# Designs tried in a protein design run: designed miniproteins, single chains, continued (2). Part 38

Each design is a single chain, and the fold is of that chain. pLDDT is the mean over its residues in the fold that is shown.

## One batch from the design tools (miniprotein)

Design m5372
Fold by ESMFold2-Fast:
Structure m5372 (fold): chain A 77 residues (1-77)
Amino acid sequence: SLPVERSTSNGVEVGGEVGPIDADAPGEGRLFAYKDGKLIAEGVGEGTGDNAGRAIGDALVRAFEKNEPVRVEVRAE
């Protein structure tokens, strides 16, 4: 699985489990955003099997495509 560092901006806490990404399910990612313990955004990324990092990036973009300002950094290993 690929780790995603938790970020907080404007009272929004972002975290999630991106992966597990393995050889059987490459290119998939899902992330969640919370505010005061409430789920306010959820993003799911679908990969083509070309690059797991790309699918994760897509999932992050979808999760944070809200009016609330959210910052997330994806760790590229």
Scores: mean pLDDT 47

Design m5373
Fold by ESMFold2-Fast:
Structure m5373 (fold): chain A 64 residues (1-64)
Amino acid sequence: SAAAEDVLRLAAEAIDYLAPEASEEEKERVLREVRRIVEENPDDLAGALGRAGELIRRFAEEVE
């Protein structure tokens, strides 16, 4: 869906901004998890966004 594509685009931009030194493989892994969250919660886009944001935040902390 267009909404899912928008979430994935924003997630990719957030990952690049918060964890620019992370490997492409690590970034793809996180993006895959974001996609899963959105696809498993099609009727709760706001909740999916919150969960994706938390995942990206924790990933950025792990990259140091």
Scores: mean pLDDT 78

Design m5374
Fold by ESMFold2-Fast:
Formats: C-alpha cells, sequence, structure tokens
Structure m5374 (fold): chain A 80 residues (1-80)
C-alpha cells in the first residue's frame, strides 16, 4: 500500500540521517569543520528537493524531509 511505501521511506530516511550524523561527528573530531558544514548544507538541499518531489504522493515524508533540511541548515550555521 501507499502507506507501507511511505513508512518504509521514512525508516530509510531515519537510517540515512543517523549515517549523516555519524559522518558529521567524525569530520568534527578530525577538525574538518568546513567539510562538515558543506556536508550538512548538501544534505539540506537534497532533502528540500526530495520533499518538493514527494509533497503530493508522500506528505508525511515531505514534512519530515523539510524538518531535517531546516535542522541541517541550523546545525551548519552553528558550527565554529
Amino acid sequence: SAAEQEAAALEALRRSHEELERRVEELLEQGRVEEARELLLAAAESAERLAEAVRESMPRLAAALRELAEEYRRRAAELP
């Protein structure tokens, strides 16, 4: 069903977010602050584009993607 497909996509998004979080922390531990910022901004842009693409078909996924994009941009701005 469409609901099952959206639920699977949300779970995939959760796993992708966890992987991104680990990579950001790894870069920051290495002092690679600018690369961490660039990664967060790239992820935010990708999330925004995907959110728009799935807005009508998967509105819950679109909302989660928009929230993550805002979080990633905020975190990028908060880096030293």
Scores: mean pLDDT 90

Design m5375
Fold by ESMFold2-Fast:
Structure m5375 (fold): chain A 84 residues (1-84)
Amino acid sequence: SSMERKEEEEKKRDEEIEELARKFLTSVVNLGLLRRRLRELRARGGSEADIAAVEAQIAAEQARIDEYLDPFEELVIKRLKELS
């Protein structure tokens, strides 16, 4: 029925939002830990190679956040419009 189809589509959307939210939050936590590690390396006089490696990891996590944020925002906006 049209009602059953709507419930299945809503469930799938909620699952997609939850998956993207988990990926986004994981990358945010990782970014925070890497930023802390970078500060500690700089404070302790870490090598240029070690600093560059952590900066590269920070850039990679930031790129993941940017990649996950846009589709997450789009799905949330779409879901909110359906609830309105």
Scores: mean pLDDT 82

Design m5376
Fold by ESMFold2-Fast:
Structure m5376 (fold): chain A 55 residues (1-55)
Amino acid sequence: SAAERLARIDAELVRLVKELGERLAQTTNPAERDQLMGEASARIDALLAERRALA
């Protein structure tokens, strides 16, 4: 159902934000931090687009 898909997307968003925070806390190199943020932003944007399509 759409509700089950929304719940999975919301759980994935929470997980990605938590994992990004943990990785950034361990990473001091600016180029590596930029890459991590870029990859996370692209994934989050894709999930938010999928979420909007279900709403």
Scores: mean pLDDT 86

Design m5377
Fold by ESMFold2-Fast:
Structure m5377 (fold): chain A 64 residues (1-64)
Amino acid sequence: MSKEEEAISYAQKAVRYANAGDFEKAAEYLKKAIELNPDSPAVKVVKRYLKDRFPDSEAINAVE
């Protein structure tokens, strides 16, 4: 599997955990997605979505 496909998989897990209220795991998987492919447009969209949707989550907003 390509780095992009793996990064998208981690980004999808981040969205699932955030929607379940597990912001710590959401931030962990988002960080893994960014580390694997920091230039991924899909990962950038997910990062923006999570920060916009959950602005009060310290864990998600601490992700650079």
Scores: mean pLDDT 81

Design m5378
Fold by ESMFold2-Fast:
Structure m5378 (fold): chain A 100 residues (1-100)
Amino acid sequence: MEELANLSIEELQKKFTELLVKDAEERGLSPVELAARTLILVGEMIELMRDKSLSPEEKIERLRKVARELGFSDEAIETLIVLFAKEMGLSREEILKLLE
């Protein structure tokens, strides 16, 4: 988990994409089904970024819950969480605290 906080946004995007493909293949998901689930997840991320009432920690927990319900692996979820936290402008130390 500490290793994810050291990756750049570009490296995290690449890792997340590789994990999405792997998870889809392991679960027998079609490309269309994977795309639909990913679009639901992107919609949640956009809503969370716009929400001024939630703390960063609450946003992370909501994103984690939605990703689990959509059936993403724990590794893909943690990669997404680190990516989302970096996009929100959180420091490495803040990201590590959220992964505890």
Scores: mean pLDDT 80

Design m5379
Fold by ESMFold2-Fast:
Structure m5379 (fold): chain A 81 residues (1-81)
Amino acid sequence: LTAKARELLAKGKKLAKEDPSKLKEAAKLYEQAARLAEQAGDLRLAAEALYALAEVYDKMGDREKAEEAARRARELLLEAR
């Protein structure tokens, strides 16, 4: 699960950097990466994916989803402490 989560996070980051038209696809990869990382108990990796998701939502103009993703990331980091 952790290795797959890192793979999806890396793919999402590459996609978001190289093609701004594919931010929606990057968001889906980040959502899946966060889910898999959380299932694996890697809360720091899950938080990283959720922060990346927040940035992509912000770029797409979805402030509410961006704030929600960032809030979830902070909660997971607090749990991982």
Scores: mean pLDDT 82

Design m5380
Fold by ESMFold2-Fast:
Structure m5380 (fold): chain A 68 residues (1-68)
Amino acid sequence: PYEEMLLLSARYNLRKGNYEKAIELATYIAEHGTPEQRKEAYRILSEAYEKMGDTEKAEQYRKKAEEI
């Protein structure tokens, strides 16, 4: 499925330091994926925002991941 491919791409971009691309891809999955995919997308969003210094958004997405 496309969402699984996008999730892998988001993780890849996160590891490469392409945080904006990781956020773009993870946001799409958070809007269109299954609950399991959305949970992983929120984890990626949390980590990306933390690495960019946006602690408030990082905490927001961490909590969203825990609620799924």
Scores: mean pLDDT 85

Design m5381
Fold by ESMFold2-Fast:
Structure m5381 (fold): chain A 60 residues (1-60)
Amino acid sequence: SLAEEGIRLLREGKIAEASSLLGAALRKGQATPEQLLEAARIAEELGDTYLADYLRALAK
């Protein structure tokens, strides 16, 4: 899925590319709360607190 591919790119540190795919997944309703929380955790580990906070807000 687009969300899983976005999470994979985050694990590789490719924040800009991951944000693009996660945004596409969100627009298509193809991201689960669990996937958003996983992506937020990785973004926080990479130091992107703005992306992490955004993804956590959407997971509610």
Scores: mean pLDDT 84

Design m5382
Fold by ESMFold2-Fast:
Structure m5382 (fold): chain A 90 residues (1-90)
Amino acid sequence: EIEKLGLEAMGLILEAARAILEGDYEKAAEYAERAIPVVEELGRLSGKYELAKKAIEYLQKAAEAAREGDGEKALEYLQKAAEYIGEILR
């Protein structure tokens, strides 16, 4: 269900943000990357492909920023991804 996938994606984003705050940037990147296929499925089931595409783009940018050690930028991109996921959920 759309709601269940949305909660799963948001849960992974929260785990990524927690990992950044704990200084575990590789773990943060892994959580952001794990959210990507969940958001792809959410876009497919909701028909909101453009919003899902933007959320995925920000999740990819968050993972990249985290691996570069830029925790502030990674958190900013995770927040942008969460905003688009929230928009998919209405």
Scores: mean pLDDT 89

Design m5383
Fold by ESMFold2-Fast:
Structure m5383 (fold): chain A 68 residues (1-68)
Amino acid sequence: MELTDAQRQQGIDRFRQVLDALIDAGQIAAAQAIIDSIQAHIANSPDSPHTQQMQRVIDDVRARIAAA
């Protein structure tokens, strides 16, 4: 079913929403800790589309943190 293709993107998008909500609530340290954990995972993983999508979320969230 088509849900398989959408599930990964929805998961990544929801994760971005959670990080954005943490930053909006002023929980910058919590958001940063999550970013650091994912960045470490990316560094240890082989190149993949999923890893690249997660990196984009990190980049977007870092931009918001810089503005906060």
Scores: mean pLDDT 73

Design m5384
Fold by ESMFold2-Fast:
Structure m5384 (fold): chain A 62 residues (1-62)
Amino acid sequence: DDILEALALIAASIEKKYGNKEEAKEMAKLLKKAGASDELIREFLLRAGLSKEEVDEILKEL
């Protein structure tokens, strides 16, 4: 779907630029503010290369 495609491109951009979980966390916060579901944010964070445990921790902070 269009939103998942956009998220995959953003995740790939994060990996190329810094390999960066802090940028992934900022993007997750922006997605939450934009009305994205927790499930969609979870998929984004996993595609950004974060572990399940790191994803769960970030979702608790949202």
Scores: mean pLDDT 71

Design m5385
Fold by ESMFold2-Fast:
Formats: sequence, C-alpha cells, structure tokens
Structure m5385 (fold): chain A 63 residues (1-63)
Amino acid sequence: VEEVRRLVEEAHRLAEEGRLEEAGRLMYKASQLAKESQEKRDELRRLSDERLERLGVRAHILE
C-alpha cells in the first residue's frame, strides 16, 4: 500500500510538471503492484484520477 501511494503521488507531481511520459510509467508500475492484492487496488483507485489512469495505459502500450 505504501509503495502504491508513493508512486501515485510522484506521478501526480510529474504530471503537474508536464512530464507526462514519466508520470505514465509510474502509474503503470503502481497498477502492476496493485495487481498483487485487493487492498493495493483500492488504494490506487482512491488516489488516482481518470487522467492518470489513462497515462498508465498509454505507458503500457508504448512499453
């Protein structure tokens, strides 16, 4: 849970700075960790918004 929260917070900061590609990579990492448990998935959903979720999907497609 702590790791997911850290990644989402950093992704928010990067997105605000216009570093969308890096933000997307962190969101993808957070989603991979969230697959490990329901608790981590709930935390990711609570912290992220639709825009960040879309960035994570884009990073997955490109990687």
Scores: mean pLDDT 69

Design m5386
Fold by ESMFold2-Fast:
Structure m5386 (fold): chain A 60 residues (1-60)
Amino acid sequence: MIRAEIEIKDVRKLIGVALRVIGDLPEAKVRIEGNKLIIEAPDTPENRKLLEELKKEYGS
């Protein structure tokens, strides 16, 4: 499993990103801790790329 933590200050954006991850990564486990989105997914090249793209787009 790979794990990514993404801090998103806007609650609406945080919810939107969580929904996108659920749609794009059906085997992912997603949880929210405050302003932090925590994603755990199978360790594949495709999932690594997607998590890096999400960090780049939404992370600080």
Scores: mean pLDDT 78

Design m5387
Fold by ESMFold2-Fast:
Structure m5387 (fold): chain A 62 residues (1-62)
Amino acid sequence: HLAEGEEYFDRGDFEKAIAHYKEALKENPDDSRAWENLAVALTNAGKNEEGLEYLRKAKELK
């Protein structure tokens, strides 16, 4: 799921990237990289406040 999310992100399909990153977090909620990637994808999709929440979780896991 993480690799699929990264592929969609690279293609500019942030909505699909978000969906795949959320699936990656269901499989491994301790994956700080998935939290960071989801935060960046949310920000690129214009969901800045939601992205900030996921970024905070990523920092807490490090």
Scores: mean pLDDT 77

Design m5388
Fold by ESMFold2-Fast:
Structure m5388 (fold): chain A 85 residues (1-85)
Amino acid sequence: SENDKLKQEFIKKADELVKEAREYAEKYNTPLAQQAYDSLIRVIDSAVDEIKANPNMTKEQIDEKLETLEERFAAVKRYVDEKLA
């Protein structure tokens, strides 16, 4: 279904954000970066679980969740960069 395609696209983008978060944590190689990005990964994983568990999620809800994850990723990156770089 079209909804299944939207969910798969969300999961793919979330997986890309998780990979990028792990790369940034490894790049800085500090407890602060590791904790910040591990917390971000938990938030992303929770959003993926919610998408998988909810069969009736609308395109608007899926798009809003992705936007929220991207905004949170940007905030975590900015925080870590300001503290360590």
Scores: mean pLDDT 87

Design m5389
Fold by ESMFold2-Fast:
Structure m5389 (fold): chain A 78 residues (1-78)
Amino acid sequence: SMEEKAREILKEIEELTREIEEAAKAGDIEKVTELMEKLRELYEEFKKIEEKASEEIINEINELVKRAVELHEEAVAK
C-alpha cells in the first residue's frame, strides 16, 4: 500500500537523520553533505506519494528533514 511505502520512507529518513547527526557531531562535513544528498533523493520519492500519505507521516518526515537541514547548517558554520 502507499501508506506502507510512506512508512518505509519515514524509517529510511529516520536512519539518515541519525547518521547526519553522528557525522555532524564528528565534524565530518563531507559525510554530512553525502548523507544530505541521499536524504534529498528519499524526500523526492516521498513527494511523489505525499498526497496519499497520512498527515502524521507527512508531519514526521517534514520535522526530520528540517532537523537534518539545521544539523547541516550548524556543522558548516563551525
Scores: mean pLDDT 84

Design m5390
Fold by ESMFold2-Fast:
Structure m5390 (fold): chain A 78 residues (1-78)
Amino acid sequence: SEVEELVERLLEIVEELAATFPPEVAEKLKAYARELAEKILKSPRARELIIATLRALVEETTDPELRERARELLEEAE
């Protein structure tokens, strides 16, 4: 589904952001991101939550490559 594809692409961005942390923290953050993605997919507000998360990533992310990828995904989700 469109929502599943959006969550998968959002998870990829979040996992790349997590990978910028030390390895022990990165693995824990990736695990949390996967758990949150699963919860989003089960929510009746999944699309709204994805859009809100992407907007937060665009605003808060200092990495220009990850920010641009989040912005492009946000445009596709809206």
Scores: mean pLDDT 82

Design m5391
Fold by ESMFold2-Fast:
Structure m5391 (fold): chain A 72 residues (1-72)
Amino acid sequence: MIDEEEVAAAMGRIWRGIGRILLSQGNLEGAREMVERLRELARRAREEGLERAAREAEELAEELEAEVREAE
């Protein structure tokens, strides 16, 4: 059985992982795009009532954004 909260949370974790890989390669623009995707995921998840996934996506976006700022 597919848990929509878990699927959304997994997507967030994948995008954060991609963002970190891009950041490690010096691709700041790609990493910023992943931050934007995470924020959009959080907004959509909240609209659908997926509060846990929304919260996790927000936290992942904040972490990745901080890492991007440190790399600048």
Scores: mean pLDDT 83

Design m5392
Fold by ESMFold2-Fast:
Structure m5392 (fold): chain A 74 residues (1-74)
Amino acid sequence: VMEELIELAEKALEDPSYLYALAVLMQENEEEVRKAPKEKLEELIEKLERVVKTSSGSAKLLAEQLKEKVESLL
């Protein structure tokens, strides 16, 4: 699941709509994400931070919320 989340975050750089798919996948796999290796969580945070820097409006807010949720697991 972590590789899929990281891929969705990367795709969100070109199309912010992928953030909604990422949010759903995180919600459905919350326990697996919580148990993920620190390195994978840090990689996801890095990708989400790039989305925050390049997006605006509701997409930026969603990316910030998702990043904060992942950061809370470190």
Scores: mean pLDDT 82

Design m5393
Fold by ESMFold2-Fast:
Structure m5393 (fold): chain A 56 residues (1-56)
Amino acid sequence: MESEKKIEELKERLERVRAGIDAQAALVSPETAQRIRDEAVESLQKEIEKAKKELE
């Protein structure tokens, strides 16, 4: 159960990062915002996958 909470925490973090980047998109070009999104999502998704592997 603790590991499940960690995975949910990471997923929530991922969504918060996406929302934050959407807000930043108002300050930067759409292309730049998209690149930042892709990079941030990729990093957090890797963390989620690592946590899942530890559960197996």
Scores: mean pLDDT 72

Design m5394
Fold by ESMFold2-Fast:
Structure m5394 (fold): chain A 70 residues (1-70)
Amino acid sequence: MTPARAAAARAAAAEYLANRENNPSYEVLKEIADTLRDLGDRIDKGLKAYRETGDLEAARAIMAEPLTAG
């Protein structure tokens, strides 16, 4: 497959996904993906704190913080 053909295939996939973005199911999946991403970020932040301080309790507190906007 040439780079041009690969680019065309990706463009077609993007158009297909764009049509899906107007469906309610896409919004639900996006919310789930965003929630999972935020949870992963919280976990990484907690692990980083543990590596820096060696305090497991402090790391647990960071990971247990509520998921809120802002």
Scores: mean pLDDT 64

Design m5395
Fold by ESMFold2-Fast:
Structure m5395 (fold): chain A 55 residues (1-55)
Amino acid sequence: MNERIRRAGELGARAHRALLAGDYETARRDAEEMGRLLGPEGLENAEKGFEKMTA
C-alpha cells in the first residue's frame, strides 16, 4: 500500500509537469499508470480529470 501510494504520487508529479510543458500524451500516460496503481476507480478518475484539464 505505502509503496504504491508513494509511486502514484511520483507519477502524478511527472504528469503535472508534462501537462505544464504541453506534453499531453505523456501526462495522460503517467496519469493512467498512477490510476492503475490506485485501482480501477483511480484509473477512471485520472482519465476524467485529464479530459477536464484539456477541455
Scores: mean pLDDT 72

Design m5396
Fold by ESMFold2-Fast:
Structure m5396 (fold): chain A 72 residues (1-72)
Amino acid sequence: ATAVALAGQAIHDAVEGKEPLSEEEIRAAPAGYLGVAWRDAAGRVHAESRPMTDAERDRLIAAVRETIERLK
């Protein structure tokens, strides 16, 4: 499982009242790839995948924490 997949599982478990995955489990997982989409100056939509950065992983973990705290 990737960090993104585990983050989604942690939120899902919290919404269902289950014990969520720890932040350490999300940190220990492979970062995986992010789908990135952008629109160029001509209005064309481009889609690409790239590896998740450590900063993006930290933001993901912070977003999971904030989401779970809001559910309390």
Scores: mean pLDDT 74

Design m5397
Fold by ESMFold2-Fast:
Structure m5397 (fold): chain A 73 residues (1-73)
Amino acid sequence: DLMREVEVAMLEMAGAVAKRIGDYESAAKYYLEAAKKAEGELKAIALEKAAEALEKLGKTEEAEKLRKEAAEI
């Protein structure tokens, strides 16, 4: 699904930009949306990136839950 892959890539890019400017709340949001649209390894990577952003926000429990979900993929 080429269009889904493009959407995932754009969301990951938006997350990376948000992370670069220190907006971890937006970074987590974009990476979570990427994970919802991605499958397999790409989904696991997006979940790990979202978890990292959530940890920066102090949302450790949510981050741990996402990492566990990624590990099950």
Scores: mean pLDDT 85

Design m5398
Fold by ESMFold2-Fast:
Structure m5398 (fold): chain A 58 residues (1-58)
Amino acid sequence: EREALLEAARRAGKILAEQGYTKEQIVNTARLAAKTSGHEDLVDEVVRAALEGYEEAK
């Protein structure tokens, strides 16, 4: 569950970066995704995974 969530966040961050979204927009999207999915305790990890995807897109 946790591993699958972080993998999904990384893939989403990469896709958003490839589509021209900024680092700030990706961070905000990751925070909202974690909160709305009931994983507020994982917000920091979801944000980190999304940023890893952003860097992979570079």
Scores: mean pLDDT 80

Design m5399
Fold by ESMFold2-Fast:
Structure m5399 (fold): chain A 82 residues (1-82)
Amino acid sequence: MSKEELELEVRLAMSILRYAVLKTTSRDNPEAQAIVDRAEPEIEELVEKFLASEDLEERKRLVKELEELVRRVEAEVDAALA
């Protein structure tokens, strides 16, 4: 595996971990939980597409989209908890 491919795998893992943290921190707030639950199908689709892709540029695009989605969900959860 190239260094660039390894960096993409690490970014994928970090995004998955961040989403898992959001699920954990939102569990006691119904509005935050609903935000996280609505995002789950799109997150799962992006992860599956990344794992199925053999094209480096496609994997870069997918991981960027996943990172942007997780950031958006985090911002919406933070707003709901405020």
Scores: mean pLDDT 85

Design m5400
Fold by ESMFold2-Fast:
Structure m5400 (fold): chain A 87 residues (1-87)
Amino acid sequence: EARKVLVEAIRALDAGDYQRAVELFEKAIELAKDNPELKAQAYYLLGIAYERLGDKEKAVKYFEEAIKLSTDPDLQEELKKRAEELK
């Protein structure tokens, strides 16, 4: 369920439908309560969607949530840099 919603959210993001992408990523996060890595990926992409919508404050917030949940050091480093650039 969570993975299926995440895939649909990514398609919306790729299509430029940022508002729908936000709604679907939020739903994927709710469904992925027991999967921190999927939640990290969804928070990362939610941050990108908010950045595309021009909401820098929300983008930073969700990048920071992704950093907390991710076990990928390369992703954590990239997200830290992106969050600092938006401040």
Scores: mean pLDDT 82

Design m5401
Fold by ESMFold2-Fast:
Structure m5401 (fold): chain A 62 residues (1-62)
Amino acid sequence: SHLEEGARKAAATGALSAAASAAWGLVRSGYTPEEAAKILAEAGGVSEEEARRAAEMGFRSS
């Protein structure tokens, strides 16, 4: 989906703020924090821990 592709591109920049914004968009669209973290980590721009942290930030903002 366009949301998942956008999230992967954001995470690939390595910027936690961009990854967190992408995670927020995914969670607001019905993704779980765990699903969002998996998508972000898949991009390879952030670590698995950073991806999970970004997803948690996104979930809190939702």
Scores: mean pLDDT 73

Design m5402
Fold by ESMFold2-Fast:
Structure m5402 (fold): chain A 116 residues (1-116)
Amino acid sequence: AAALAAGVAALQNKDYAAAIAAFKAAIAELGSNNAVALLNLGIALDQLGQLDAAIAAYKKAIAAAASQPALQAAALANLGVALAQKGLSAAALSQYKQALALNPNNAVAQDGLAAL
């Protein structure tokens, strides 16, 4: 609980290194299926340009959020952004479409699709 809150605060302050450490601690404490911690870990890794690590975290977040459609849509949308940053436009398109199928109002997926 404290580690997750510390990670969110660090992410808001753009202290991505502190955010990564806090979300890794939250995953260790709360379990490797904590979709919120995995998603936010992916976001922090992406902001540092660690795209392969971010992609791995987003894929774990998608699996962990299987019963949480809004959170799964957020993880899919952010996976799409990371794939697009790697130049994998077809893979990014697939993730954005899946995110919009779960949540048509997902702004990240809408903006990402428009940018492709």
Scores: mean pLDDT 88

Design m5403
Fold by ESMFold2-Fast:
Structure m5403 (fold): chain A 80 residues (1-80)
Amino acid sequence: SKLVEELKKETDPEKAEKLVDELFEEGLKAIKEGDLEKGEEYLEKLEEVLPYLPEEVKLYTEIKIGLLRIAIGVHKLVYE
């Protein structure tokens, strides 16, 4: 993924947050559309980039990861 590779090299916190938001929004969209496999792929991408992010963006990204996990869990609970 171009976003994953770009995030691994991004040192500007504001730009890193925008790229994290792009991954988060794509994952959330997939979950809303019922594509949990794609949602989990975006979750894995966020987890993959986490150690490469600027320190000030790491907590922000962990929150986004948590929100995607909750969205997947809620979808499974309601639609299983």
Scores: mean pLDDT 84

Design m5404
Fold by ESMFold2-Fast:
Structure m5404 (fold): chain A 63 residues (1-63)
Amino acid sequence: SAKEQEAKELLKRLEELEREGVRAVIAGDWERMAELQREAHRLREELIELVGEEKAKEMFSKM
């Protein structure tokens, strides 16, 4: 469904932000780390709004 495709895209973006966050921590780039964390929180909120809290939690646990 369209919602499933959109949810997969949001999840893919979250995975990329997580990888970038690890790099920022290793580099000691606190400003970048904080920015990536804020973006990740926004995307998680969008996913919860899109699929609901219960389904979003299931998707997060499979990451």
Scores: mean pLDDT 83

Design m5405
Fold by ESMFold2-Fast:
Structure m5405 (fold): chain A 71 residues (1-71)
Amino acid sequence: MSRADVYRFAADVFEQAAKDAEASGNTKQAELYRKAAELFRQASDAAEQGNETEADKLFEEAIKYAEQAVA
């Protein structure tokens, strides 16, 4: 699995988590999970372009939003 594939998979996981949170009435948590998913998609795109530095930055930012969602 490529780095881009891993980030895309993470985006799908967090998008599903956002849907589950929204269905449960946790709108703020859903927003944070959606932001994480968006950043993982951007990280995947950067990795596909060979921009590893940008991919790493976007990955770190995605993790921060994911951490806020579970805090």
Scores: mean pLDDT 85

Design m5406
Fold by ESMFold2-Fast:
Structure m5406 (fold): chain A 63 residues (1-63)
Amino acid sequence: SNAEKIASLKKQIEELDKKIRELETEGVRAAHAGDLDTVRAYAEQIKKLEKERENLKKELESL
């Protein structure tokens, strides 16, 4: 049903928001430690998750 799809998409978006926040926090820690390779890896991961989140938001808006 549409209600079930909407609930699923909202949950997936919420989970992505939490993952992005976690990686941002870890990225700050890595930056303070001077671990530039880890900072770069987390920045790339965040960028990927942000694109995934935008795709899910567009799908939700189309319902």
Scores: mean pLDDT 89

Design m5407
Fold by ESMFold2-Fast:
Structure m5407 (fold): chain A 65 residues (1-65)
Amino acid sequence: GREEAIEILMKKAGLSREEAERLVDGMEAALPLGEVARRAGLQELMKLGLSEEEAREVLRLIEEA
């Protein structure tokens, strides 16, 4: 869920807890807007240094929360 997504962002992207929480909050708000928002979120996570697999897992964990 949300906490697992935050932990991945802190460990893999090097974000602070506050930065990871802010990013997760933004993605939770954006994902209901559909595929374009989901794709943008995936690209943003990959730019932070996550692999495609790690970025997809973060989005999945946010959607399951």
Scores: mean pLDDT 80

Design m5408
Fold by ESMFold2-Fast:
Structure m5408 (fold): chain A 61 residues (1-61)
Amino acid sequence: SPRDKLIQATNKLYEKYPDLPLEVLSRAAAAVHEALRRDPSLSVEELVEIGEKEAERELER
């Protein structure tokens, strides 16, 4: 289900980036949620990639 994909993707992001600021991880999770709302057919792997790109963008600020 879309909810299960969201939980899996966000958990993988938190697992990969445990030492990143919570604000950055929170924004990455929000980007994943927004992407899934726009396209519920996205895979967990695609959602993780979207979250990683958002986290990278936040770190470049």
Scores: mean pLDDT 81

Design m5409
Fold by ESMFold2-Fast:
Structure m5409 (fold): chain A 62 residues (1-62)
Amino acid sequence: AYTVESVQNFVRELYKAAPGSQAFAEAVKAFQRFAGLNAVTIDGIAGQQTVDALNQLIQAAA
């Protein structure tokens, strides 16, 4: 399963944005929208809600 660190690394590699930057927050929001998260959880923070969404997508694809 993915961790917060893995999601931060995923965003860094995919969007080439450093953690803590506005570009990173925008990239995380783009991922959260892609993952189908609701407006309350589209906050640009690569926290547990974002990690759970990524793990759910991976389980659904397996």
Scores: mean pLDDT 65

Design m5410
Fold by ESMFold2-Fast:
Parts: sequence; C-alpha cells; structure tokens
Structure m5410 (fold): chain A 72 residues (1-72)
Amino acid sequence: MALGAVESAIKAAEQGNVDEALRYARLALSLSKDAPEEVREKIRKGIDALEAGNVDEAIKYFKEAAELLRKA
C-alpha cells in the first residue's frame, strides 16, 4: 500500500536515515501509479527535498501525501 510506504519514509527521515527514507519514498511513488497526481507530486517533492538535504521539508511533503492518501 502506498500509504504504508509513505509512513515508513516519514519514520526513516525522522530517524535521520536518508537512504532508507529515499528507498521507501521511491517505493511509495511506484505504488501510487493510480493515485491522484497531487499525491505523486507531493512524494516527488519529498524525494527532491531529501536529495537536497532538506529533511524537515521532505517530512512535510510526505505528511501531506499521507493525508491525501487517507482521504482517497
């Protein structure tokens, strides 16, 4: 489930495990092929933020994606 992968990415990012967070975020993106584009956009922005070293920004985007997935 895409939501589970996003939640795992958030936990990994909060623990400072950027490599694990990126792995889960990319998995979430692959599992969200049929999700609304807004969800995919938030996951991509989170990945971009992680790659730039902006962990807090990435967590914000992943939490926004998780909320959208809970409503879907």
Scores: mean pLDDT 85

